# Designed miniproteins, single chains, continued (3), part 88

Each design is a single chain, and the fold is of that chain. pLDDT is the mean over its residues in the fold that is shown.

## One batch from the design tools (miniprotein)

Design m11243
Fold by ESMFold2-Fast:
Formats: sequence, C-alpha cells, structure tokens
Structure m11243 (fold): chain A 75 residues (1-75)
Amino acid sequence: MGDLLINSARAAERLAEKAAAKIKDKELAEKYIEEAKRLEEKAREYAKKGDLAGAAAEVQRLARLAGEAKALAAK
C-alpha cells in the first residue's frame, strides 16, 4: 500500500512539474515545481511512517497542484 502511494505521488509530481514548466512566468513556474517536490516528499515521509491517510491527502494535493499548473500554462 505505501509503495503504491509513493508511486502515485511521484507520478503526480511529474505531471505537476511538466505542467508548471509550460507556465510563461518563470518565477511562478519555479514556485509550482518546488511545491510539487515538497508535497511528494511529505507523501513519501507519511507513507514511510505508515500514515497512509496522510500520504493519500498529499497525493490529492499534488493532483490539485497539477490541475492549477495546467490551467496557468494554458494562459
């Protein structure tokens, strides 16, 4: 279970970073990339400690961040 959450967090991070890289404002893009990395790290730490609910919550935050970055990149 924890490994699946870690894989999901990494996949969501990659999607968020790809979307953020397309944001025209480079400073904003960097902030989104750093936040994606931070959320992935939190998800991994929660999963390592057996806090599966905490890990799942951070994966959901990563998915929302990816959606926001994609919307910003469309401008």
Scores: mean pLDDT 82

Design m11244
Fold by ESMFold2-Fast:
Structure m11244 (fold): chain A 52 residues (1-52)
Amino acid sequence: GMPSEEAKELAKEAEKALREGNKKKAIELAKKALELDPEYAEAGRVLGRAMQ
């Protein structure tokens, strides 16, 4: 299904944190997005990138 607005916002913040080099914050925010929408592929990709 479509990700919620809250999950999309969390994923955007996670991507921003990753761009700023804050991997810990990126992981935390991406995990929160996945807790809301487990099928949200974009949040999963951000998490993968942040974890290596």
Scores: mean pLDDT 82

Design m11245
Fold by ESMFold2-Fast:
Structure m11245 (fold): chain A 79 residues (1-79)
Amino acid sequence: SDLHRQFVRDLSLTGSQHAQQGNGQQASTASQRASDWARSHPGVSPEVAQLSQQGADHAQQGNFQQASQFSQQSSQVAS
């Protein structure tokens, strides 16, 4: 449970960091992986999956400020 939350938190933080650097592909990939992992593991809050998905979607759209914010929020909820 704790290991799953830490893994999702770390992926979400990675997505946020890439978004802050303007690395849309890496940001989207990291946040999508966080969302997929959270959805596959019931011990992680469903809110984490939704926030990480929004981070991935915004990164794909080139909206890096929103991508960073959603991925950062996902990491905080996963903690």
Scores: mean pLDDT 85

Design m11246
Fold by ESMFold2-Fast:
Structure m11246 (fold): chain A 74 residues (1-74)
Amino acid sequence: SHQDVLKALPNLPPNPTKEQKEELIKKAKEAAKRLGFSDEEIEEFLKLFEKFLQGDRDAGTKIAQMLARKVRQQ
C-alpha cells in the first residue's frame, strides 16, 4: 500500500543496495498509481524518490508534499 512506502522512507539503510532501491522504487510507483497519479506525475515522483535515496533531504520533503496534496484531492 502507499503507507508501506511512507514507512520505508524513515527506515532506509544508510547505503541501500541496488536490490533494496529497486524494491522501494517499485513500491513507490505502485503507491503513486493507487493515489491516482498520472504517468507524468509518476515520472516526476520517481525522479524525486531516486534523489531522496541518494541522500537529498529536500527531495524527501517535496515527495511528502506531493503525496499530501494528491491525497487531499481525493
Scores: mean pLDDT 72

Design m11247
Fold by ESMFold2-Fast:
Structure m11247 (fold): chain A 70 residues (1-70)
Amino acid sequence: SPMMDGLKAMADQMVKDIKSESKSDEEFKKLGEEELERMLKTLRSNYGLSDEQIEEFRKYYYEIMEKELK
């Protein structure tokens, strides 16, 4: 889906930004999870994403976070 592809590209950028701002892997995980929770609320309320689309976004977000961990 073009919309889901766009959201995944946005997630890639968000995770990179959080990683660049984080001083430790612990801080990265904490800030990453806080931002994910904020984003999921916005996607549900403003974009009307289904639970299935929300879960797809969450899984992708965690995958890219894991790739950024050393």
Scores: mean pLDDT 84

Design m11248
Fold by ESMFold2-Fast:
Structure m11248 (fold): chain A 66 residues (1-66)
Amino acid sequence: SEQALKYAELGNALFALKRYDEAVEAYKKALELDPSFEDAAKGLVIALQESGREDEAQEVAQKYKN
């Protein structure tokens, strides 16, 4: 969906600004709208790792690996 893409792009922009917790929320919103959005899932994992939420990053990676 276009809205899911916009949230993923927002997540990418926030990540570039090192606003990792806000990037996490944007990527989560993209995945709520499109659960098959692989790029948003990858962005979420990396943003969670950068924010020190490594256990959550591993859970997300396992959930979206397939």
Scores: mean pLDDT 86

Design m11249
Fold by ESMFold2-Fast:
Structure m11249 (fold): chain A 89 residues (1-89)
Amino acid sequence: SEEAKRLLEGAVEALRKAVDYYEQGNKSQAASYAVAANILATAAELLSDSPEVKKFRDLVLEASRALDNGDIETARKKVEEAEKLVKEM
């Protein structure tokens, strides 16, 4: 659905900001944007029961866990995978 795709596009933007703020040492803003990304991905799943939306949610969760562990490289990779997935929808 168009509404679900729009929410996922917002989630990608929030997730990119989360990684960027974390890399800048602003962990508080990073956490806030990671939460925003998860909320948007969850809302998209409520609107669309598609395998692509589920895979996107898993990528957001993996990126958030990578940030919690200080693994910025993995977090960046998961954001890129999420962005590509939305672009192909």
Scores: mean pLDDT 87

Design m11250
Fold by ESMFold2-Fast:
Structure m11250 (fold): chain A 92 residues (1-92)
Amino acid sequence: MEEFRRRVLERSRRLVEEGARYEGIELSEEEVEEAAERLAEQYLKIAEMGGIEAAEEILRLAEEAARAEIEGREEEAERLREKIKELLEKAA
């Protein structure tokens, strides 16, 4: 459980950093930390409601969507975001 929280925070930080870098936005270390904490809290809530496996799947899809967007695969990124939305609705 504590390992899951640490992993979620670390992966959330990477998502924030990659997103900011892709958009050409310079975030301070503090801004990255705050955004990562907010994102991590969302995944922790998903785990509390739908279980750790559901939260891990959604986080994995979010990472794939971010990679697809950075690589210019916009249609794939959109499909992945739609799948995330469907999984979030089922976890609630």
Scores: mean pLDDT 81

Design m11251
Fold by ESMFold2-Fast:
Structure m11251 (fold): chain A 88 residues (1-88)
Amino acid sequence: SMVEEQVEKLKSLPELTEEQIEIAEESLKRIEEATRERIEKTEDPAEKERIRALGEGLMEGLVLLFFGVIKAIERSKERKEELKKLLE
């Protein structure tokens, strides 16, 4: 599934914890479910394909954003630790 492919990409990153990967997986599953539900309620085949493409793009974007935000938080924490060491 698309979720499994994105989770595999996250698991290839040594900086991410198992807990962080689990949160990302749950978020991706929610997007996949919402996308599927919208497709099920749509009658136009062309619109179904558009919704699918948007859902896939949103899942990919979320993975990149989630990774970026976690990296930013960790960098901020590292900078605070360095500042503490400089003040000691």
Scores: mean pLDDT 76

Design m11253
Fold by ESMFold2-Fast:
Structure m11253 (fold): chain A 63 residues (1-63)
Amino acid sequence: LSPEAEELLDKAVEALKAGKYEEAGKLIRKLMEEHGLTVSEIIARLQERGVPEEKILEALRYL
């Protein structure tokens, strides 16, 4: 990933850990629109960083 995309992923992880699902959804949208990542790639990368799938799915409601 580009450094910018990795920074957005790190921000998404922090938002998800804090229960800020709307903010996390906006960061996921930026990863898709500005960095060309698919939803599946983003889910996999967030899970690798220790985010439970249930929290990721909550954020995806805000896409």
Scores: mean pLDDT 84

Design m11254
Fold by ESMFold2-Fast:
Structure m11254 (fold): chain A 65 residues (1-65)
Amino acid sequence: MTLDELLAMSEEELIALLEAETKVEIRTLSDVVALAEEAAANNADRVILQIAGVLMKKRNGVRPE
């Protein structure tokens, strides 16, 4: 899945996709941030990082640093 495809998805679709990839229930933005930090620390899945990043950007408008 490309960044353009992720940007075209709704927040609900991004949450569903992130839950499918991680098998974790996403309830709050903090859950998304925690998953992104864990994925980054473990160097595990760029796809999870991309989905989480796009979702955070849609909710916050801008990512810090």
Scores: mean pLDDT 70

Design m11255
Fold by ESMFold2-Fast:
Structure m11255 (fold): chain A 93 residues (1-93)
Amino acid sequence: MHLEKGKEYLVEGKYEKAIEHYEKAIKEDPNNAEAWNNLGLAYLNLGEYEKAIEYFEKAIKIDPNYKDAWYNLGMAYYKLGEYEKSDEYFLKA
């Protein structure tokens, strides 16, 4: 329920509400790579790039083959102006 509700709010651009639901999803299942990735996406959209990076790294630690999380990590570093790191992570996606 919380993962799906988080996705609904994320699509609607209601990032703070998405965060609340993803935090609940993670509390129920801390190994849900999708919940960590989507929490990172919500923070990325809020301009909280360093928090987004932490959460994408959590998703990748759980699932190293999660291509979307690698791509999103690259985007977060791009937003920070860390272009060399951004390129490294886009190659993983």
Scores: mean pLDDT 87

Design m11256
Fold by ESMFold2-Fast:
Structure m11256 (fold): chain A 74 residues (1-74)
Amino acid sequence: DELLKEAKKLLELNPEYYGGWYGLGLLYAKEGNYEKAIEYYKKALKLAEKEKDEETVKKIKELIKEAEEKLKKK
């Protein structure tokens, strides 16, 4: 999986950068593991908030809401 490889590289190079955690969240959401997706999205959200990246913060919050909705429906 290209997304997993990219997320792993980002985490190995800079574990404080939101992109790696965000990528892991997307991967787990694709595989239907919304619990793990939410966990990694929340880690990415904290990092994006620290960087004051309002656009990324908004996007991640929407993805968390979508994952929580999917989790509720299971």
Scores: mean pLDDT 78

Design m11257
Fold by ESMFold2-Fast:
Structure m11257 (fold): chain A 63 residues (1-63)
Amino acid sequence: SREEAEELLRRGEELEDSDPQEAMRLYLEAINLAEELGDEELLLRISGRLVALGERLPQVNTE
């Protein structure tokens, strides 16, 4: 449901600094739910958080 996707997004945001790998996992789960719901706005919001998190992680290769 939308509430579940929003909860995963919120949980991921809380974990970005302490456990970025878990935050990434939660964002991926939230994206999956947002796609099932057809909620494009939520999907874009979560995708933006994933991209930002990836740029913050020195272990994530980016070109």
Scores: mean pLDDT 75

Design m11258
Fold by ESMFold2-Fast:
Structure m11258 (fold): chain A 55 residues (1-55)
Amino acid sequence: SEVDELLAEARAAALAGDFARAAELYRQATILKYGKEPRDLSDEEGEELWARFRG
């Protein structure tokens, strides 16, 4: 899944301390999956995406 690839890259960036890159990749995954910005996710959508991001 392209969403899972973006989330894996975001996680790798976060582990490397590149939080700006991690945030942008997480934003791209959010838009691809839900069609909206991360801040506009419902609590349920945010929890689902965060669980996938964690692996």
Scores: mean pLDDT 86

Design m11259
Fold by ESMFold2-Fast:
Structure m11259 (fold): chain A 65 residues (1-65)
Amino acid sequence: MNAEDVKKASEEAKAKLEEAREAGLSESALRFAELVANGEVAKVLDLQPATAEERAAAEALLAKW
């Protein structure tokens, strides 16, 4: 993974994040999407969500991307 790949992934993730914001996704799901857009997915995976609901929302976003 190089800087160009990260930039492309971040731009695509940001576009999907804007759609998710308009759809009214939860704050935890939006935070996860922001971390993915910044290329910090490893940090999100290392940090376990506080609730199963938060994890399910984050996994739904990943599956859509």
Scores: mean pLDDT 59

Design m11260
Fold by ESMFold2-Fast:
Structure m11260 (fold): chain A 90 residues (1-90)
Amino acid sequence: DFEEDLKRGLAMLKAIVEVSKALEEAGADPRTAFLAAVRASTLIAEKGEEGKDEAVKYIEELLSKSVTPEQARKAAEKAADIALKVYKEI
């Protein structure tokens, strides 16, 4: 159904934007924030809550190159929760 696919596509874009912004606010550079947001949003879209741990690990690993491990973990958990919330609102 095109309308359902459109709603999912719009939710994915919203999740990417909101997650990317949250990661940039946490100290990630714009490119890293965007890449992490795309992957995390895709994982959550495909697996829902079952994808949360994988998304958190991916974001944490990517951010650990530019922020402290504690900041990376906190930002990753917040980002995954943002993506889950966006997909739940559909």
Scores: mean pLDDT 82

Design m11261
Fold by ESMFold2-Fast:
Structure m11261 (fold): chain A 94 residues (1-94)
Amino acid sequence: MEDLLKTSEPIADAIDEVIKAAEEGGRPALKAVRYKDGSLLVVAATADGIYAAMKFAEGNPAKTDPEVIARLRELIDRYGAPEEVRQALDEIEK
């Protein structure tokens, strides 16, 4: 999903931050980002890889992957995340 946005470096920054947090913590890490255009990203870094779910601004259909959304919910439930991450994932799923 990051490749589809091609909007700015903040997406790469969010991915890099989550990778570093996971490496430093020795466990999965998650982050949510709301962009100025209303687009919303939830990203997770794990030992198995990077998972991302995104909802584009209303002018574009949300690209959803139910398997990725399910994986992100599993990570939130097992490892915990800030309230903003859970709320963001709920908005992406709608």
Scores: mean pLDDT 72

Design m11262
Fold by ESMFold2-Fast:
Structure m11262 (fold): chain A 79 residues (1-79)
Amino acid sequence: QAIEALKNGDTDTAVNLAITAIENGGSKDLIEEVIDLLKEKKDVLGVQTIAGHLLTKPNTEKNKVLFNKANAALVSLTS
């Protein structure tokens, strides 16, 4: 569903799915895939939303890796 939504250009659905996955301890790989797809679609706001949400979460290794990936995508899109 998430990949299908992004393939159809529904970046808002993809962002919402990533936020839900972060809140519920979902797959790191799924969240990374959403970040990669948002970068491919050049959705700066979507990537910013995910990165900002991750900053509010506990400083775990998983959250650090996800934040660094989102931040790298954001830098790439805004450079």
Scores: mean pLDDT 78

Design m11263
Fold by ESMFold2-Fast:
Structure m11263 (fold): chain A 79 residues (1-79)
Amino acid sequence: MEEKLREKIRELLESDPSLTPEDIDKILELISDGGVLSLANAVMYLGELLGRTEEGLEIALEAFEEAGDEESVEMLRNL
């Protein structure tokens, strides 16, 4: 699960031409320390920062659903 989520976040980051492969690797390292839930929270912020808010929310929603975090899923759906 975490690896699939990291790959989706990598694709999101790669959509920004100002980010180098080294920047992307550093970002993924920093956000991965908390596992799936940390990655899900971080991708919402990154999606908004990159102007990819809908993509970030979709990735986060999938991650929270797979982790069984019903409270976070409900919160995101009610945004």
Scores: mean pLDDT 75

Design m11264
Fold by ESMFold2-Fast:
Structure m11264 (fold): chain A 100 residues (1-100)
Amino acid sequence: MEEKIKELEKLAEEGDAEAALELGELYAEQLRYEEAAEYYEKAIELDPNNVEAWVNLGLVYERMGKYEKALEYYEKAVELDPSNELAKANAERAKEKIEK
């Protein structure tokens, strides 16, 4: 795992948005949401049209209890891909949690 992280960090620094996305996914799987968010933000910096990175950034903020930020990221994903039903469902879920 350590070696894979180092390889992905190098690729992300070289401008590989998919490597940054995979790093975010690995940290999220470890419940390390702050670190996951940093790498998803890097993925978005490298490829702002990456709908998956916006959805995943929303998900990690939701896991951190930051529902307003999660909603902003999910809404950005819906703006980029209005046919993405998962992003729409996640946005509605985040809205419900804010209203509680």
Scores: mean pLDDT 84

Design m11265
Fold by ESMFold2-Fast:
Structure m11265 (fold): chain A 60 residues (1-60)
Amino acid sequence: SKREELRKLVLRAVAYDILSIGYEIDGDLAKAAELRAKADALTEEARKLAAELGLEDPTK
């Protein structure tokens, strides 16, 4: 379902965010930036899918 797809996108984005923080702590800033970019891309896809499902931010 679209909701399951959204859940998977969110979980993958969170996983990349956590890995990015880990690499920042280790001083590997290049890898941290790469993982952050992947997290941001997945977050953007999740945002588009959420909008398609009518789950938009109600404060807008």
Scores: mean pLDDT 80

Design m11266
Fold by ESMFold2-Fast:
Structure m11266 (fold): chain A 72 residues (1-72)
Amino acid sequence: SPLPVGDAVAIAEKVRAGDFEGARDLLTKVTGLDEESAERVVEKLKENQETLKAMDLVAAALAVAGIVREYL
């Protein structure tokens, strides 16, 4: 299933704040990704953290949803 917009926003906020463990935990909870897949997604989000911080929150959430979609 696609990542819900509200969950994408929450993940974007966690990544922008540097809360990568919180982002990983929320990803596994809302997507059903296993821990290994969630870790790969979080590493990709870490690579994009500065870009996500430069975006407005809605744009950052859409970018997060796009990255997560590659792993669903």
Scores: mean pLDDT 84

Design m11267
Fold by ESMFold2-Fast:
Structure m11267 (fold): chain A 84 residues (1-84)
Amino acid sequence: TRLRIIELLLLSPKETVSVAEIARALGVSQTTVSRHLRELEEEGIVERVPGTNRYRLTDREKAMELLVEEGVRALVEAVNRVTA
């Protein structure tokens, strides 16, 4: 779910996305999204727009690197699962 939030923010035509918009797009509860966004904010990956419930990526390059890294890891795990 955390990586799907990062992906949504990267692919969004809007610079900022609300908790409710993310929850609808991912098919998860707003509570689940809020928890993951707080974790990502603590890690410095996203920031909350002051006075709103909207979030944006702090560094789009870092976010892209995280998606690529997870994609490579998932591919390696999938290959190992098939060949084991």
Scores: mean pLDDT 75

Design m11268
Fold by ESMFold2-Fast:
Structure m11268 (fold): chain A 76 residues (1-76)
Amino acid sequence: MPSREAIEREAEGALYLMRGTIALKQGDREEAARYYRKAAEEFEEAARAARESDPELAEALERTARRLREEAEELE
C-alpha cells in the first residue's frame, strides 16, 4: 500500500497539474509551464517516498514527472 507521504505528494502533484491545465486553457502558457514543473517536482517526491515499498509505482511516477517537465519546456 502506498505510504501516506507518497499519497499526499501525488495528490499535490495532481492539483498543480489541474492548475496548469486551467492556465493553458486561459492562454497563459508561462503559468501552465510553472504549474507543470511544480507537478513534476511533487511526483518526483512521491516516487522517492514509494521507491522502497512500490518500485513499479515509483517508476510510473518518475515517467510522469519526466513527461511533465518536457511539456513545460515546450510551453516556454
Scores: mean pLDDT 83

Design m11269
Fold by ESMFold2-Fast:
Structure m11269 (fold): chain A 76 residues (1-76)
Amino acid sequence: MVEKEIEEVREEMRRVAEESRRRFEEAAKEAKTERERQLLLETGEGVEQLSLAVGETVERSLREKAEREEREEKLR
């Protein structure tokens, strides 16, 4: 069960990262100055990396939660 949830989280975070990058690229095209365009592109890259890092953190949390639930079952 946890493995399916982890796969779904990975796929979802990849989609979120791609969508976020696309939105920042579109905003960069509408930027009025070169500096604004550069900042938007750099921010988009940062958001993409952060989304992937969040996905990894959620995966780890789900694995830890599953391990804890298994330990609790052994107490009964």
Scores: mean pLDDT 77

Design m11270
Fold by ESMFold2-Fast:
Structure m11270 (fold): chain A 64 residues (1-64)
Amino acid sequence: SQVGELALTLLELSPDQAIRLLERALPVLEKTDPEVAEKVRQILEALRSGDVERARKLLEELRS
């Protein structure tokens, strides 16, 4: 997904920017693709807990 690709790029530059993107995308995804929204919630939880490696893995799964 475009959100997943952009979030991966932003994560490389700044985890805070990735969090901001995903938080803004989440309400739209809840309405258009609930399954992707659930994955985004898991990614946000990983990023907020400082688990950048888990967040990266989840973003790659969203891309595939």
Scores: mean pLDDT 78

Design m11271
Fold by ESMFold2-Fast:
Structure m11271 (fold): chain A 60 residues (1-60)
Amino acid sequence: GRAELEAELERLEREGVRAVLAGDYATAAKHLRRMAEIEEQLGRPEHAARLRALADELSK
């Protein structure tokens, strides 16, 4: 449900920050893309678009 999706977003955000701090931008980008999918499921397509743009930037 919504609560489980929100909890997954919080987990992915924490793991994504750790990945960035470790210099693992590929893992960070993967987490951001998963977060974008969840944001779309939650009805927040603009949030999803911003997360995808950030993931693309980290993947350069």
Scores: mean pLDDT 87

Design m11272
Fold by ESMFold2-Fast:
Structure m11272 (fold): chain A 80 residues (1-80)
Amino acid sequence: HMSVEELTAELIAFVEENKDKLTPEELLDRIFARIDAAPLSDDEKLAVFGTVLNWLLEQGLLTDEQVKAALERIAARLAA
């Protein structure tokens, strides 16, 4: 059904629509929940996480510390 490219585009659009309404922590929680619920493999989910987090950092929507915390959260989820 859903491709890595489709989910990545959907999440970027979601962030652009909600970045002024939600805190960075709330944005990250929604992103994690959406990716976790997606019918994708763990490798595909990791690719989406990596692309979205890098884009958020490049747009200045997340700090380096927030990106680091998000990467630690991804590692914990994919190991479980």
Scores: mean pLDDT 79

Design m11273
Fold by ESMFold2-Fast:
Order: structure tokens, then C-alpha cells, then sequence
Structure m11273 (fold): chain A 62 residues (1-62)
């Protein structure tokens, strides 16, 4: 299932430390059942984030 998230604050992924998502930016998210994580796509970059971290830094866009 794909959905859109909006950054509530600036966020830098652990596996992509040179990528910074700015507060207010939109990202595409897809839930990975096997890893129990979200796969995030932002400006052509892909990375994984835990559900707990996602809920802290992002909000669901309706």
C-alpha cells in the first residue's frame, strides 16, 4: 500500500545521511510487511524507516 507522508520536522535517514527531508516536504511511503518498516521515496532516493520513527517525524496526508 502506497501513501503520502508530510514531514513534521527536518529528518535525515540513517542509511542516507547526505539526504535531508525538510519540514513540510512530501514523501511517498510504502509499508514493507517482511521488515515491519516503511520504504520511503524522496526526490529519487529510497530508504527504510521504522514505524515508530515515521510517526515521530511524519504525518499522514489524508
Amino acid sequence: MKFTLKAKKDYTPKDKPDVTIKKGDLVEAEYDVESDKLKITYKGEEFEISLEEAMKYFELVK
Scores: mean pLDDT 78

Design m11274
Fold by ESMFold2-Fast:
Structure m11274 (fold): chain A 60 residues (1-60)
Amino acid sequence: SDEIKYKAEAAAYSLKEVGGTATVEELLENADDPEKLKELLIKSGASEEGAKAGAEALSS
């Protein structure tokens, strides 16, 4: 569906922005929990600003 494609593209963008070690699958699994998603992105090497933006994009 278009929603799944959008989520995957948002995840790929977040990985690009943060130099990502997290997989697209890990990001999508945590898309319903923006706090956990933000922590995952920070753990992967993201800045706090990048992690917040990525979590918001994936959780909405």
Scores: mean pLDDT 67

Design m11275
Fold by ESMFold2-Fast:
Structure m11275 (fold): chain A 57 residues (1-57)
Amino acid sequence: LGITYNNLGVVYRSLGRLDEAVKSYAEALKIFRDLGDADGVATVERNLAALRRDQEA
């Protein structure tokens, strides 16, 4: 489930739908955090950081 939300965030980001991307990444982050999946958390956090840069550009 966490990886599904992360993948949705990536898709929304590629479509320029930044609000939906943020929501999808936030759900993924919550799920990976609840599972104690440090690798999943790190992946989502990197994607969110990249998304913030896209918003400024």
Scores: mean pLDDT 80

Design m11276
Fold by ESMFold2-Fast:
Structure m11276 (fold): chain A 82 residues (1-82)
Amino acid sequence: MEEVLEEIRALAEELAGLSDEEIAELILEAIKAKKYREAVLIAAAAQYRRTEESPQVREAIRLLAEHGEELAKKEAEELEKE
């Protein structure tokens, strides 16, 4: 978990200058590219820095939860079988 925390910290600093719309676009692009881990980290970093979310960022996080959870569960099952 320490690597994930370090990635979240680094991303939070990189996201500091971005708008809510730009952050939502990054999350959506990561989802489209099947980079669900990156999408999760971007969403977590955005929340780490913000106390309030824009509707656009909330929608991106919702899509991430719907697709990211399914894939994370499938990957976990695949790894346990190997």
Scores: mean pLDDT 66

Design m11277
Fold by ESMFold2-Fast:
Structure m11277 (fold): chain A 55 residues (1-55)
Amino acid sequence: SLEEEIARLEAEADALEAEAVRLLSQGRTDEANKLAERGREIARRIRELKEEAGL
């Protein structure tokens, strides 16, 4: 379902954000920025799906 897809994407985005913060704290800025960007792309997709679902 769309709700299950959104939940999976939200979990993935949260995991990527947490890992990016951890990498940034270790000085691994380039790797952190790549994960943060991927997280933002997923967050945008979630917003689009929620709009389609009327959520």
Scores: mean pLDDT 84

Design m11278
Fold by ESMFold2-Fast:
Structure m11278 (fold): chain A 83 residues (1-83)
Amino acid sequence: MSRAEQLERAAERALELAEQVREALADKPEAARRAEELLRRAAELLREAAEVAETDPERAARLAEEADRLAREAAEVVREALA
């Protein structure tokens, strides 16, 4: 797969996780909203990274790194809500 294809698939996975978080945290609506917002923002950054992957690979790497940071923040929100 091209780097752009890999980044698009990563964005799809982030959106899938956003849906799963909504279901898992149905009884914690504020935590669900925060985690979903972080995952949707990560997906946006991954799609932007995919668009520039071939023309500006350094920018694509920075965008993917920021998306990974947001995904980790979302995971922490979920972990705290389930504790």
Scores: mean pLDDT 86

Design m11279
Fold by ESMFold2-Fast:
Structure m11279 (fold): chain A 56 residues (1-56)
Amino acid sequence: LSEEQLEFAKELYNDILTGKIRSEEELREILKEKGIPLPVAREALKIVEEEGRKKE
């Protein structure tokens, strides 16, 4: 994963946590607009979640 993909995943993760993205369908729409495949986004979100658990 590139640093740009991880940065985007952090924003995406925050949007999911704050309820801006409420459904898997909305998530897919955003990923399609950015040209990010769903498997790549899932991997990036997993990394962001692990990082969040290690930090405050």
Scores: mean pLDDT 73

Design m11280
Fold by ESMFold2-Fast:
Structure m11280 (fold): chain A 65 residues (1-65)
Amino acid sequence: MVPEEELQREVEISLAIAAGTIAELAKDYKEAAEYYRRAAELAEEVDPELAEELLERAREAEEKA
């Protein structure tokens, strides 16, 4: 099994993505971008591909804000 610290990070990433998605659906693009950037920072060490995708989503949200 993954270490406890890694499990907590995965949960934090998932929560940040969920918060970003909810904010985006609410058209709160500035908050959505902040959540996606936070999720990307957390994901960088464990899933670089996901981190890149999240940074792109954050950039798109910032452009709409």
Scores: mean pLDDT 79

